# Designs tried in a protein design run: designed miniproteins, single chains, continued (3). Part 73

Each design is a single chain, and the fold is of that chain. pLDDT is the mean over its residues in the fold that is shown.

## One batch from the design tools (miniprotein)

Design m10675
Fold by ESMFold2-Fast:
Structure m10675 (fold): chain A 77 residues (1-77)
Amino acid sequence: GSLDTVIETARKLAEEGNYDLAAALVEMAIGILKATNGPKEEIARAYEVLAEIYEHQGKTDLAEEYRKLAEKYRAEA
């Protein structure tokens, strides 16, 4: 699906060190999912990927905040 493609692309960008573009792609996907009332499990998965990207940057506190958001959306799914 489109989210799977975004996640795969974002992970490749993060591996290349392009963290800003990787995060921006995932944030765009989250925005679209929220605007279109998409599945909460998909929103949770996107937040978990965003947390992984920020943790790779060493932004541990920000990564933890996004993991908490992922858990919240998953609990509502």
Scores: mean pLDDT 86

Design m10676
Fold by ESMFold2-Fast:
Structure m10676 (fold): chain A 87 residues (1-87)
Amino acid sequence: GPALEVTVSAPASAKVGEPVTVTSTTSRPADRIDFFVDGELVATFTGPLTSASVTVTFTEAGDHTVSSLAEADGSGALASVTVKVLA
C-alpha cells in the first residue's frame, strides 16, 4: 500500500505556562499516534485514526522539539517541529 506520512503542527512560539495545541495528521489511518516533547512521551492515541491532538504546557523557556510518531501496518513515520518558548 502507499507509504505512511505524518505531519505535525504546533505554534512557532508560546509562553511558559501557556497551553499549546499540537496536532498530528496522517496520510492514511494510523494504528497508533504518539506525541513527544524533547524526546519524552507525553501522549498515546490508538486508532485507526487519521489525526490526533494533544495540549502541551511548557514549564521551561527555550527551544523545545515536539514530535509525532505514527504507525500503520508495521510502518512508522516521524515528524518534528520546534516551539520557541518565552518566559
Scores: mean pLDDT 88

Design m10677
Fold by ESMFold2-Fast:
Structure m10677 (fold): chain A 78 residues (1-78)
Amino acid sequence: SALVEEAKRLLEEAKEAYEKGDYETALRLAQEAFRLAVEAGAPKELILEALELAIKSAMTLGDLETMERLIQEAREVA
């Protein structure tokens, strides 16, 4: 679906941002990829990959509130 392809695109951009040390952009894009993947009913693997990158980005930024929320979301998906 178009939403699944968009989620994949956003996840790839999030990975690139993370590799460049732009953790704020990585977090934003990974969260958007997660939202679209869930909305599209994407495979669990894609949803969890987006969520994992978002958690990692939040952790690197010291954003504990966002990290805790994303960890809870991961428990609901897994």
Scores: mean pLDDT 88

Design m10678
Fold by ESMFold2-Fast:
Structure m10678 (fold): chain A 120 residues (1-120)
Amino acid sequence: MVTLTESGGGTVKEGGSVTLTSKVSGIDFKDSLISWWRQKEGELPEFVASISGDGKKTWYSEDVKGRATISVDFANKTAYLNLSNLKVEDTATYYSVVSGLSNGVPVLAFGEGVKLTVVK
């Protein structure tokens, strides 16, 4: 079974920073793609950032470019999303998503979501 265990949300002041964490299990981590998506209240889910499990390729949404850094820790099979210079508009539920292989079978798995609230 593929699982994503997420942490690092909560209430943060505008202008601050946060690191969201996703620990991934049950997948070939280095050959996977790990992504962060967010859903704001009343809006469709939007892409934030992706990283290849080997850490060599990254992709960022224009909305967070220059404020977001995505990284991986191979030893701990963990992906990190750091968001800096937080704005009230960054308030959302953030979901980690992994795509890759589990026992040679393609899988797509979603975390349960981490709530981030940015206050003035």
Scores: mean pLDDT 88

Design m10679
Fold by ESMFold2-Fast:
Structure m10679 (fold): chain A 90 residues (1-90)
Amino acid sequence: EEIEEIKKKIDEAKTPREFVQALSELARLADKAIDEKTPEGIERLQKIIEVLKYAKEKVEKTMKDPEVRKNLLLTIDSLIEYLKKKIEEL
């Protein structure tokens, strides 16, 4: 439910600030899922990773400034790798 709402915000995002806000919300939901330490939490983390991969595609298509695009893509990749590591530790 919340994850789908954030995915919609990513679909509608046109500015760096809008992407950063959506990524921040995904990170907040991920932290909550990690804290639960449940199979359902792991499933939510996997869904968040899928939305982050989708956000990466949207950033590549939407952000025309090379430096802004590079920085957002690095942020997304770092978050994906962090969450993958957390899933392995759970």
Scores: mean pLDDT 84

Design m10680
Fold by ESMFold2-Fast:
Structure m10680 (fold): chain A 119 residues (1-119)
Amino acid sequence: KEKILEETKKKILELIDRIHQLGVEAAADPSKREEALEEIRKIGDEIVQIVRDLAAELNLSPETEFYLVFAVKSALDEVIRLLEETPPEQLAAAADRWKSVLEDLVDELFKIAKKEYEK
């Protein structure tokens, strides 16, 4: 159902906005970096669960569910790695880039889910 896709996409995009805000806060105050990392990991787990729930609701194939979950986990692991490794003076620009990359990924994954759902 297209409505489920639209609602789920919006929810994930709101969580991505939260990840971006945590990155910006860590850039402004490096003492918050560890707290931001732990919160981003929790948000990442929530996004993965939302993707799994969406795949179940749409009766997507196990192969498609595996691909969607793998793609999301890989992107979130990269965001966590970049937050750990990026110098504070570069974190704000990095956070903007992560937001853009994650939003583009979400768009692509929802196109894949919709294509299978429409069969």
Scores: mean pLDDT 84

Design m10681
Fold by ESMFold2-Fast:
Structure m10681 (fold): chain A 97 residues (1-97)
Amino acid sequence: MSREEILKEAEATLYLLAGRSYLEDGDFEKAVEYFKKAIELDPDSPFAVEAYLLLGEAYYKLGKYDEAIEWFQKAIERGDGETRKRAEELLKKVKEK
């Protein structure tokens, strides 16, 4: 890995953690902002799949169900194992609205 790749991965991880903190605090608009920043920095990272899932959850909390569906679908398409399963469960719940 190059230093540039390591730095982008570290920065993306910090945005993911910040987004999670905002999501837990109920600041869903800031959670969306920081999860988008994480994805934009490293869209091919394994951490991007987690960001897709969490971004979908943040949109769901905002009542933006169409956006939540789009991000859960991206998490399913790019995720595996537990992340995919969780995205499928959340997608089912939002479609019932």
Scores: mean pLDDT 80

Design m10682
Fold by ESMFold2-Fast:
Structure m10682 (fold): chain A 58 residues (1-58)
Amino acid sequence: MSREEIREELVRLAKEIEKFNNQEAIEKVNEASFEGSEKGDLEVFLEKVREILEELKS
């Protein structure tokens, strides 16, 4: 995925996580998104965000 595609996917996943109204999960997503954007390891943070969503869906 390109960096733009990863950013778009992160926004989509963040919106899905927000539907659960879980404040801790929302905070984790915001932290992961910020860190990924700053450090250029967006793929790693995308995977972390996906894990958060999958745990919430369980």
Scores: mean pLDDT 72

Design m10683
Fold by ESMFold2-Fast:
Structure m10683 (fold): chain A 58 residues (1-58)
Amino acid sequence: SMMDEKLKELAEELAKKAVETGKVSKEEIRKMAEETGHSEETAARAVEEATVLLLAQQ
């Protein structure tokens, strides 16, 4: 649960960066996955989902 919350928070931060700058590196996704104890695939999906939600609000 705590690691899932951290994944969500970091995914939202990277999603904001993606929307604002158009750039999120594979390395940033890897670091997020390692810090939250999830796979790179799960981390990438979390960022993509957060990006879609953020764009739907703007």
Scores: mean pLDDT 79

Design m10684
Fold by ESMFold2-Fast:
Structure m10684 (fold): chain A 61 residues (1-61)
Amino acid sequence: EEEVRKLALERVLAVIKGDHSLKTDLDEPDEELQALVTEIYKRIEKEGRDKVIKEIENELK
């Protein structure tokens, strides 16, 4: 859902900006949220952190 997507984007953005408490989603119970977070991290590894951050910030506005 849109709310879960927003949470995933906010979580990744927070971790990238220095909130390491959100870095590990190993025991995340929400399957959709976990999948979205994983996809975003994969994009960061492939496309670069700064580019993905900018796209997330644009989506969260």
Scores: mean pLDDT 66

Design m10685
Fold by ESMFold2-Fast:
Structure m10685 (fold): chain A 104 residues (1-104)
Amino acid sequence: EKEELVEKLREAIREGDLEKAKEIALELKKLVGEEEAIKIVTEILKEVLGLDEKSARAFALHLLGHSQEEIAKRLGLSKSTVSFRLALVESMLTLRRYAEELEK
């Protein structure tokens, strides 16, 4: 089950499917708990999108339902930095979604 969710999350991120990625991340959280889910999602984001630690961790927390304020406090960043990092990752996912659409 855990390995199945990990594989599904890799696929969702690879395809740029943000809504599906959020759903799967929340299922992982229910299965393994908050801290383990953060670690797993962060590593998948680094692996699939090539993100640095802070950007990957910020986006992992976002997928798991944390507010920008909570993410900023947890990572020692400003809200503006968090907002910028999240927007950057969402842009990367949008680009992947367009690439996926072109393969039809």
Scores: mean pLDDT 84

Design m10686
Fold by ESMFold2-Fast:
Structure m10686 (fold): chain A 101 residues (1-101)
Amino acid sequence: SLAALAEEVEAGFRELALTVRDLGREGADPAFLAQAVERAARVIADRVAAAVSPEAAAEIERILREGVARVAERLRAGDLEGAEETLIETGREVAAIIRAA
C-alpha cells in the first residue's frame, strides 16, 4: 500500500540520518557522506516513481534534490545536527506526498 511505502521511506530517511550523524562523529569525510546520501535518495526516487503518479514522482524528485543539496551544504559546514534534521524533514515531506498520491 502507499501508506506502507510512505512509512518505509520515512523510517529509511530516519535511519540514514542516524547513520550519517554517527559516521560524521567518527570523522567520515563530508564529501563521502554527501555522496552516500545522494545515492540513497536516488534509490528511493526510483522505487517511489514505480509506485506513484508521474506528477507525484516529479514533486518527490524535486524535494529529494533540494534536500540532498541542503544536507551536502550542512555536512561541508560541519553541521551534523542540521544534516540529521534536514534528512528527517526530507523523509517526512516525501512520505506526505506518497500518502496523498
Scores: mean pLDDT 89

Design m10687
Fold by ESMFold2-Fast:
Structure m10687 (fold): chain A 93 residues (1-93)
Amino acid sequence: SLEEDLRADAETLTRAIEELARRAAAEEDPVKRAALATAAAILGSELRLAGDAEGLRAAAEAFEELARVEEARGDEEAAEEARRLARLFREAA
């Protein structure tokens, strides 16, 4: 059914967001980190359009973790952006 297909797509997007955010957290190059975080944010926007509350909560948690890692690195700009995205996804859930 369309609902089952949309749910499967949302679950796939959620896993991709979590993986990209995890890769960003582990990446030493700040340019590559920004690219990975941006890719995760784009997929998060697609997940928001799909209206999947569970996936949006998972995306928020992934960006909350990325914000903690960036803050620990001293990248305040990246940490603030990750916190902004986490709030956006949590509010959309």
Scores: mean pLDDT 85

Design m10688
Fold by ESMFold2-Fast:
Structure m10688 (fold): chain A 60 residues (1-60)
Amino acid sequence: LPLDVQLGSTRSAGMPVLPTQEITNGEDDLAAYAKANNVSVEDLAKVLQVDRQVKVKEYL
């Protein structure tokens, strides 16, 4: 996945801005976290599928 190149960092290996936005349940969290991390929602959705998305009811 070219996501690492677009983000410029390994987001799945420790998210430094999680305390700002809680990513646990749904795509509203994706939009909020994308804003906090200054990345696109689509890029964040790919990262969350590996790290956080598994914690929601649906695996996206």
Scores: mean pLDDT 52

Design m10689
Fold by ESMFold2-Fast:
Structure m10689 (fold): chain A 64 residues (1-64)
Amino acid sequence: SPEEELERLRRELLELINEAARIVLTMLLKKLQGQLTPADAAAAQAQLDALNARIDAIIAEIKA
């Protein structure tokens, strides 16, 4: 049903947001400790860019 599909999309969106938040927190903690390398920062940013693209796609689907 449309309601079940919307609930599935909202759950998936929450999971992706939680994953993005975890990556950001890990980067900030490493940065605070002076342990964040440019390579680690670049890899984390690439992961965040991919997650944000997936989040945007789900939001667009929810709005449709």
Scores: mean pLDDT 87

Design m10690
Fold by ESMFold2-Fast:
Structure m10690 (fold): chain A 80 residues (1-80)
Amino acid sequence: MREEAEEARRRAEELIEEAEEAIKKVEDEEKKLEAEQMVAMARMYLALGDLYEKQGDYEAAVEAYRRAEELARKALELAK
């Protein structure tokens, strides 16, 4: 489970960074705002995952990181 949490965290972090870079190039202000909100929520779940991992709750950490990854993917889709 710990290795799963580490992998999930890496995927979420990479996608959040990719989404943030893509959002900088978005010309549509409405899409940009929506994508920024999704990235903010993704960062919140990433932080929650980090908190769970520090507490030794790797199962909860993986779920939080996967939620962050999902939100970051949606932000990237909006940034198209």
Scores: mean pLDDT 85

Design m10692
Fold by ESMFold2-Fast:
Structure m10692 (fold): chain A 71 residues (1-71)
Amino acid sequence: MGSEEEGREAVEAAKELIEEAEKALKEGNYKKANLLIVAARILAVAAAFSGREEEAEEVLKRVDEVEKKLE
């Protein structure tokens, strides 16, 4: 598993990508929003495996909310 520090960095990066994805979605840039949300999901999963399960779960819920808006 990754280190706890790597998990924390992954959570922070995922949160930033979600914010950028939400902005891209509001701007009508669906391709950019999709790419950003996929990257955020990957980072959240990596964070969960690094021991940041609770924070990763919260991030994944936000990812799911953005994905629902892209459908």
Scores: mean pLDDT 80

Design m10693
Fold by ESMFold2-Fast:
Structure m10693 (fold): chain A 78 residues (1-78)
Amino acid sequence: MADLSSLSEEAKKKVEELLEKARAALAAGDYAEAARYLVEAVRVALEDLVKKGLLSEEEAKALLAAAEARLAAQAAAL
């Protein structure tokens, strides 16, 4: 799981807000909106980790692509 303790206060707040919006969208049955918020949360977290030097740009791009592919596969499996 992504460790939020490694994120800046600003990035942590953004990720938490996006995750709350994703949960609300899932509860409403809006899977497309939920997926959009989840991708944004992952992107914000990865960008902050790269900025802090905890992750390379290449690693962040690979993780974001993997998250997008996983969400697309989950949508296709429904």
Scores: mean pLDDT 76

Design m10694
Fold by ESMFold2-Fast:
Structure m10694 (fold): chain A 56 residues (1-56)
Amino acid sequence: AAERARVEAEALAGLKEANKIHQETSDNAEASLKGREVAGEPLGRYGRLQVAEDAA
């Protein structure tokens, strides 16, 4: 039935979304940690903003 194909497509889409989120989250976390390490604390207002912008 078309219903089953749709359910399967939805499940696959959900899995793809989860994979994409997982990879993006991992990459973003890694970049953020690297930026934070470079920035250290205390960093100037602009320096902190720059690191946040680079991590985004």
Scores: mean pLDDT 63

Design m10695
Fold by ESMFold2-Fast:
Structure m10695 (fold): chain A 67 residues (1-67)
Amino acid sequence: MAEEYIKKGIEAAKQGNYEEAINYFSLAARETDNPKAREAFIKAAYYASQGNVDEAIKYAEEALKAL
């Protein structure tokens, strides 16, 4: 379920585990048929890859609201 992956991704990002956060956000993007949620998950993964925790969490929560 995409919602479970996003919760795990947010927790990983908060702990500085960016590789794990990217993995969970990518899995959430693959599990969703909602294009807006998918785009937001991809952006969350991108910002996690840049070490930008605040933006990563912002887009992850935006994706969760779009589901």
Scores: mean pLDDT 80

Design m10696
Fold by ESMFold2-Fast:
Structure m10696 (fold): chain A 85 residues (1-85)
Amino acid sequence: MSKAAALHTASLILLVAGDVSRSLGDEEAAEEAWRAAVENARRAAEVASKEEAVEMLDTVIRAARRLGAPEEFIEELERLRREVE
Protein backbone atom coordinates (compact mmCIF):
# COMPACT_ATOMS: atom_id res chain seq x y z
CA MET A 1 0.00 0.00 0.00
CA SER A 2 1.31 3.48 -0.81
CA LYS A 3 1.87 5.94 2.07
CA ALA A 4 -1.00 8.09 0.73
CA ALA A 5 -3.35 5.06 0.57
CA ALA A 6 -2.37 4.00 4.12
CA LEU A 7 -3.01 7.50 5.53
CA HIS A 8 -6.30 7.74 3.60
CA THR A 9 -7.45 4.36 4.97
CA ALA A 10 -6.49 5.44 8.51
CA SER A 11 -8.55 8.63 8.06
CA LEU A 12 -11.64 6.60 7.05
CA ILE A 13 -11.20 4.17 9.97
CA LEU A 14 -10.90 7.13 12.38
CA LEU A 15 -14.15 8.65 11.04
CA VAL A 16 -15.91 5.36 11.84
CA ALA A 17 -14.19 5.25 15.25
CA GLY A 18 -15.48 8.77 15.97
CA ASP A 19 -19.05 7.75 15.11
CA VAL A 20 -18.79 4.61 17.29
CA SER A 21 -17.36 6.60 20.24
CA ARG A 22 -20.16 9.19 19.96
CA SER A 23 -22.80 6.40 19.82
CA LEU A 24 -21.33 5.01 23.09
CA GLY A 25 -21.53 8.47 24.72
CA ASP A 26 -17.76 9.07 24.70
CA GLU A 27 -17.78 12.54 23.15
CA GLU A 28 -14.10 13.22 24.05
CA ALA A 29 -12.90 10.03 22.31
CA ALA A 30 -15.13 10.89 19.33
CA GLU A 31 -13.60 14.39 19.01
CA GLU A 32 -10.05 12.97 19.25
CA ALA A 33 -10.83 10.40 16.54
CA TRP A 34 -12.32 13.06 14.22
CA ARG A 35 -9.29 15.34 14.74
CA ALA A 36 -6.99 12.40 13.91
CA ALA A 37 -9.10 11.64 10.80
CA VAL A 38 -8.64 15.23 9.52
CA GLU A 39 -4.88 15.11 10.24
CA ASN A 40 -4.45 11.78 8.40
CA ALA A 41 -6.50 13.14 5.46
CA ARG A 42 -4.22 16.22 5.34
CA ARG A 43 -1.08 14.05 5.42
CA ALA A 44 -2.47 11.77 2.68
CA ALA A 45 -3.20 14.79 0.45
CA GLU A 46 0.37 16.11 1.00
CA VAL A 47 2.01 12.89 -0.31
CA ALA A 48 -0.55 12.05 -3.04
CA SER A 49 -0.75 13.38 -6.59
CA LYS A 50 -3.18 16.30 -7.07
CA GLU A 51 -5.75 14.03 -8.76
CA GLU A 52 -5.43 11.32 -6.07
CA ALA A 53 -5.63 13.93 -3.27
CA VAL A 54 -8.87 15.37 -4.72
CA GLU A 55 -10.43 11.89 -4.98
CA MET A 56 -9.31 10.92 -1.45
CA LEU A 57 -10.59 14.16 0.12
CA ASP A 58 -13.93 13.89 -1.74
CA THR A 59 -14.27 10.33 -0.40
CA VAL A 60 -13.45 11.38 3.18
CA ILE A 61 -15.85 14.36 3.02
CA ARG A 62 -18.69 12.11 1.77
CA ALA A 63 -17.96 9.56 4.53
CA ALA A 64 -17.84 12.29 7.21
CA ARG A 65 -21.20 13.72 6.07
CA ARG A 66 -22.85 10.28 5.93
CA LEU A 67 -21.58 9.45 9.44
CA GLY A 68 -22.75 12.85 10.74
CA ALA A 69 -19.35 14.09 11.90
CA PRO A 70 -19.46 17.59 13.47
CA GLU A 71 -19.55 20.44 10.93
CA GLU A 72 -16.21 21.94 12.11
CA PHE A 73 -14.37 18.77 10.99
CA ILE A 74 -16.20 18.71 7.65
CA GLU A 75 -15.29 22.41 7.16
CA GLU A 76 -11.60 21.57 7.76
CA LEU A 77 -11.79 18.79 5.14
CA GLU A 78 -13.53 21.14 2.66
CA ARG A 79 -10.73 23.68 3.24
CA LEU A 80 -8.08 21.02 2.51
CA ARG A 81 -10.01 20.12 -0.67
CA ARG A 82 -9.98 23.78 -1.83
CA GLU A 83 -6.21 24.07 -1.11
CA VAL A 84 -5.47 21.07 -3.38
CA GLU A 85 -7.65 22.51 -6.16
Scores: mean pLDDT 87

Design m10697
Fold by ESMFold2-Fast:
Structure m10697 (fold): chain A 70 residues (1-70)
Amino acid sequence: SFLELLEKAKKAVKEGDFDKAYEILDKLEKEYGLSPETKALMVMAISTGDKETLLKIIEELEEKEKKKLK
């Protein structure tokens, strides 16, 4: 699910595995239609090693998705 992929991305970021985080991000875009703006911000954060920004974006995506679930 989308939420399961977000949780896996969050874990990869916390572990400093940016290659794995990028793989999951690519899958999120292809399977769930992650917005180009959000993807650009996340790719930039990966490039600079900005774990805090990546975690913040992932958490915001998780909250937004949870609010859509009934």
Scores: mean pLDDT 79

Design m10698
Fold by ESMFold2-Fast:
Structure m10698 (fold): chain A 62 residues (1-62)
Amino acid sequence: SKAEEFKKLVEKLAETFGVEVEIKVEGNKFTITVSKETPDEFVEYIKAYAEELGLEVEVIKE
């Protein structure tokens, strides 16, 4: 599914950027929690991928 594809993309990006993420899925909405130190570029990539797949994403910085 698109949701599973997006989740794997987020996990791969997190590994590439060396950041930790917590992913919560509710229907077609993803809530991704990251540290305040997480690069904005990482957040931008996640949002871009979500838009391409037609998914809703909310990114929360702790």
Scores: mean pLDDT 80

Design m10700
Fold by ESMFold2-Fast:
Structure m10700 (fold): chain A 67 residues (1-67)
Amino acid sequence: SREEDIERIKKSIEGLIKLARELFGVDAETAEELLELLKKDPAVARQLARLAGVSPETLLEALEEAI
């Protein structure tokens, strides 16, 4: 479910930030910085969300809840 996906992403936020840095070269160290970066780059947001197995909307919601 969407709620289960959000919880899963929130538990793996540190890993998600690391993955974004390694795969996309983004300069983000926190969920807040990653969220702002993904808002500026929808293509990276879509690719990262796909790797996490969720929609971009669910990914952004999980990052907002992690703050």
Scores: mean pLDDT 83

Design m10701
Fold by ESMFold2-Fast:
Structure m10701 (fold): chain A 55 residues (1-55)
Amino acid sequence: KELLRRVAEANGGFSEAEIDELLAAKTEAELRELGRRTGLSVASLQSLRDALLKA
């Protein structure tokens, strides 16, 4: 949902491209790379990804 997407941008400092990358991520290595750039843990990124996909 758009609201959760905007919240993820605010909380993680995510650009639209980074949110799309998060949603497209299929491996832990991809999540680790995104985490290094955004400062979020893999577990936090998995939780955000799951929430956005269920929205």
Scores: mean pLDDT 69

Design m10702
Fold by ESMFold2-Fast:
Structure m10702 (fold): chain A 80 residues (1-80)
Amino acid sequence: SEEEFDLLVDKAIRYAERQGRTELAERLRQAKEDKNWEEVKELFIELTRLHARERGYTDEQIEEAIKRTEKGLENLFKEI
């Protein structure tokens, strides 16, 4: 739903800000305003990679986290 998507993007923006990734947070806001869903998807993948690295994930675990993020976004974007 649109409400779930909005909450997810806002959560991602807040996470990026907490990690000191202010540029990434601003890019997410701009991509959302522009309805640039491909850019939103790419930025979510970047945040997933950042989060996984911060948690000390192995390269294999990072790839699995990215695949899960991509699948989740695909399911959400079907509703838009």
Scores: mean pLDDT 78

Design m10703
Fold by ESMFold2-Fast:
Parts: sequence; structure tokens; C-alpha cells
Structure m10703 (fold): chain A 65 residues (1-65)
Amino acid sequence: SAVDLVARVARAEALKYGGVEPSEELARLIGEAALVDPKAAREAMELVLEGRFEEARRVAEEALR
């Protein structure tokens, strides 16, 4: 699915550029956010790259409200 593709890309980019690995659940949540609010998903991904997983989750959750 599109969500699974975005989730896989998010995990790969976090490892390559941030040296961090978000959970599969967080990556999927960002994938879902990307389909409804691409700006919020991008913000969440930037937070993931900084290792700020709790804030990334909150941003993605807010996008899905």
C-alpha cells in the first residue's frame, strides 16, 4: 500500500541520514499522515531524523484528527 511504501522510505531515510530507527508503528503513522497532510508528515519526519520520536508521533497524530 502507499502507507507501507512511505513507512519503508521513512525508516530507510532515518537510518541513512539520522542514524536512527523509528518503530514500524511510528513509520506507519507518518505514512498515514502523508496521505492527508503532507506538510505535517514532513515535519514529523524532520523530528524523526533528530531522534525526537515522541514529538514526531504527536505531530502525525494531530494531522489525523
Scores: mean pLDDT 81

Design m10704
Fold by ESMFold2-Fast:
Structure m10704 (fold): chain A 56 residues (1-56)
Amino acid sequence: SSKEEAERIGRGGVELARALGREDAARAAQTYGDKGVEQGDAELAREGVRAAGLPA
């Protein structure tokens, strides 16, 4: 589902950002991931992660 996909995208973004030492990007990935889950919108989560400078 789009909700489950948004959750995976957000989680992946947070994990990668923290591995890279980018806490700013981790917060952005968490925020957009959560918003994507709330709205059932995987594209919203992916857009937010990419805007933070991470692959999505």
Scores: mean pLDDT 83

Design m10705
Fold by ESMFold2-Fast:
Structure m10705 (fold): chain A 70 residues (1-70)
Amino acid sequence: MEEAEKLVKEGEEALRQGKYDEALELYRKALEIAGENDAKILNKLAQVYSAQGKLEEAKELTEKAAKLMG
């Protein structure tokens, strides 16, 4: 739990610095720890794809996260 939160914060920092590949790795690692259905981390991952111009991947992740959040 604390480990996943740490990875999310590191991913947020990487995204702010434009280090998209690093942000993706950190968020995916956080998902592995927190569980595939963590809506917060899925939304963070979608933000990276959106920043990279990968709009289809971003949309799929945000739709999955929204469905999990209700």
Scores: mean pLDDT 81

Design m10706
Fold by ESMFold2-Fast:
Structure m10706 (fold): chain A 59 residues (1-59)
Amino acid sequence: MVLAEAVEDYEAKTPEELTVKKGDILEVIKAVAPGYVLVKSLKTGKTGLVPGSVLKPVT
């Protein structure tokens, strides 16, 4: 399982995007578009796209 941490808050701009809060841990599913990653929130179970710039890898 590949995990990433949100380094800043991000509000979804489209129905395909996921709102995340700084410090949220997300499961990385796949990269789908330039600059966007499909992720699953571990706290809510919801999936959606977030900009790769708001994520950092977790060991």
Scores: mean pLDDT 79

Design m10707
Fold by ESMFold2-Fast:
Structure m10707 (fold): chain A 70 residues (1-70)
Amino acid sequence: MAVELIDKGAEYASKAVEARRRGDLQAAIDYYDKAIEYFKKAVETGELAEQARIFLDSVEAEKARLRAEL
């Protein structure tokens, strides 16, 4: 279900934030990629698609900011 996919995406996004705080920028990017994968799957289910898209857009923006710092 979309809820499980959103929850899993949020867990990986949280791990990305922790990695970024530690200065492990590559690990942060890898975790953002995992979060993006789960949120994209959630959008594709059509259930809670608007909410999943908001999370997807947020994580993609954070990853883009981080890549700009590399």
Scores: mean pLDDT 82

Design m10708
Fold by ESMFold2-Fast:
Structure m10708 (fold): chain A 77 residues (1-77)
Amino acid sequence: MKKLSDEEVKKLAEAIEKELKEKEEEMLKDIEENLSKEEQEKAKKALELYKEAVKAAKEGDYKKAQELLEEAERIGK
């Protein structure tokens, strides 16, 4: 993940929050239907990190939000 400004992290977190709120159930179903158990665990951990990143960004901790987003990208591959 490339280093983002605080404003970019905030906008990205807002976009991720909207996507998760609208698509989380569909994403979880897709994960459970299309991935192995090991891949499902990794994908679910990535989703959890995205949620934590959104929370950190809402609290103004943009550095932590960026680090969590970077870790989610690494796990979700």
Scores: mean pLDDT 76

Design m10709
Fold by ESMFold2-Fast:
Structure m10709 (fold): chain A 94 residues (1-94)
Amino acid sequence: SMEAQLRQQRRNGLAFGRRALAALRAAGHGDLTLEELLERAGEIVREKGLDIERGLEVLGELAAAHNVPRSPALEAQLAEVEAALAAVEEELAA
């Protein structure tokens, strides 16, 4: 079923987003935006042919390398991502 495939893709996306957000919070806040950090991780994954799990490790390594004092802009962006992930989780529960 195409519907089952789309739900599975959304579940995989939600799991990835949750793990990426946790990695960013655990490593602290860098000079990169969430979008820039995800773009950098995506470039490395594509270049090296890595799977999603290795992509998350790379994201965590990049976040740790750019650990700087908390940015209000980054905090607002992380809160927006958290709200979006919660909305997707609620939709998948229905």
Scores: mean pLDDT 58

Design m10710
Fold by ESMFold2-Fast:
Formats: structure tokens, C-alpha cells, sequence
Structure m10710 (fold): chain A 96 residues (1-96)
């Protein structure tokens, strides 16, 4: 397989930073939810949702620039993050 282009590496790096930030925000939101701090949990969840939307946008805007295998991997990762924030949103709403 050909190596990733410099542009593909830059996109992957930006995606990785967004995905890591989203994962941290999700963990923070879960910790606040476990402690019963719904206000802090909701704020952290809103940040996680924003970061996941940014990651989704990055993939969609660069779809034509990414080789199929990398695109599939990034799509799988963002779908997983989307599922985690959706599940956490349901948990926050159930406790209101």
C-alpha cells in the first residue's frame, strides 16, 4: 500500500486531537453524572458533542482527500464517539 500523503497525515493528526479531546470531555461528563452534578455533566457533554461534530465535519470536508482505508477507520471512530455522546445524553436527560 502507498504511504499516507503529508495532507492525509495532517488530517489524521487533527482528527486524533479532536477525538482525544472528545473522549476526555465524555469521561468528565460521566464523572459529574456519577456524582449527581447534572449542571457540570451537561456542560461537559455539550463540549463533547461540539468536539464530535467538529470531528465529523473534518471527515466529511476531507472525504475526497482521504484514501478509502483511512476514511473507513476515521468514520468508524467518529461513529463510536457519536454513539457514546448519544448514550450519555440519554443518561443526563433521564436524571432530570
Amino acid sequence: MPPLSPEELEIESEFSLLAMAASVAIKVARKYLEKGDLESAEKALEEAERLVREARRLVEENRAKLRPDLLEELEAQVRELEKEVEELRKQVEEKK
Scores: mean pLDDT 86

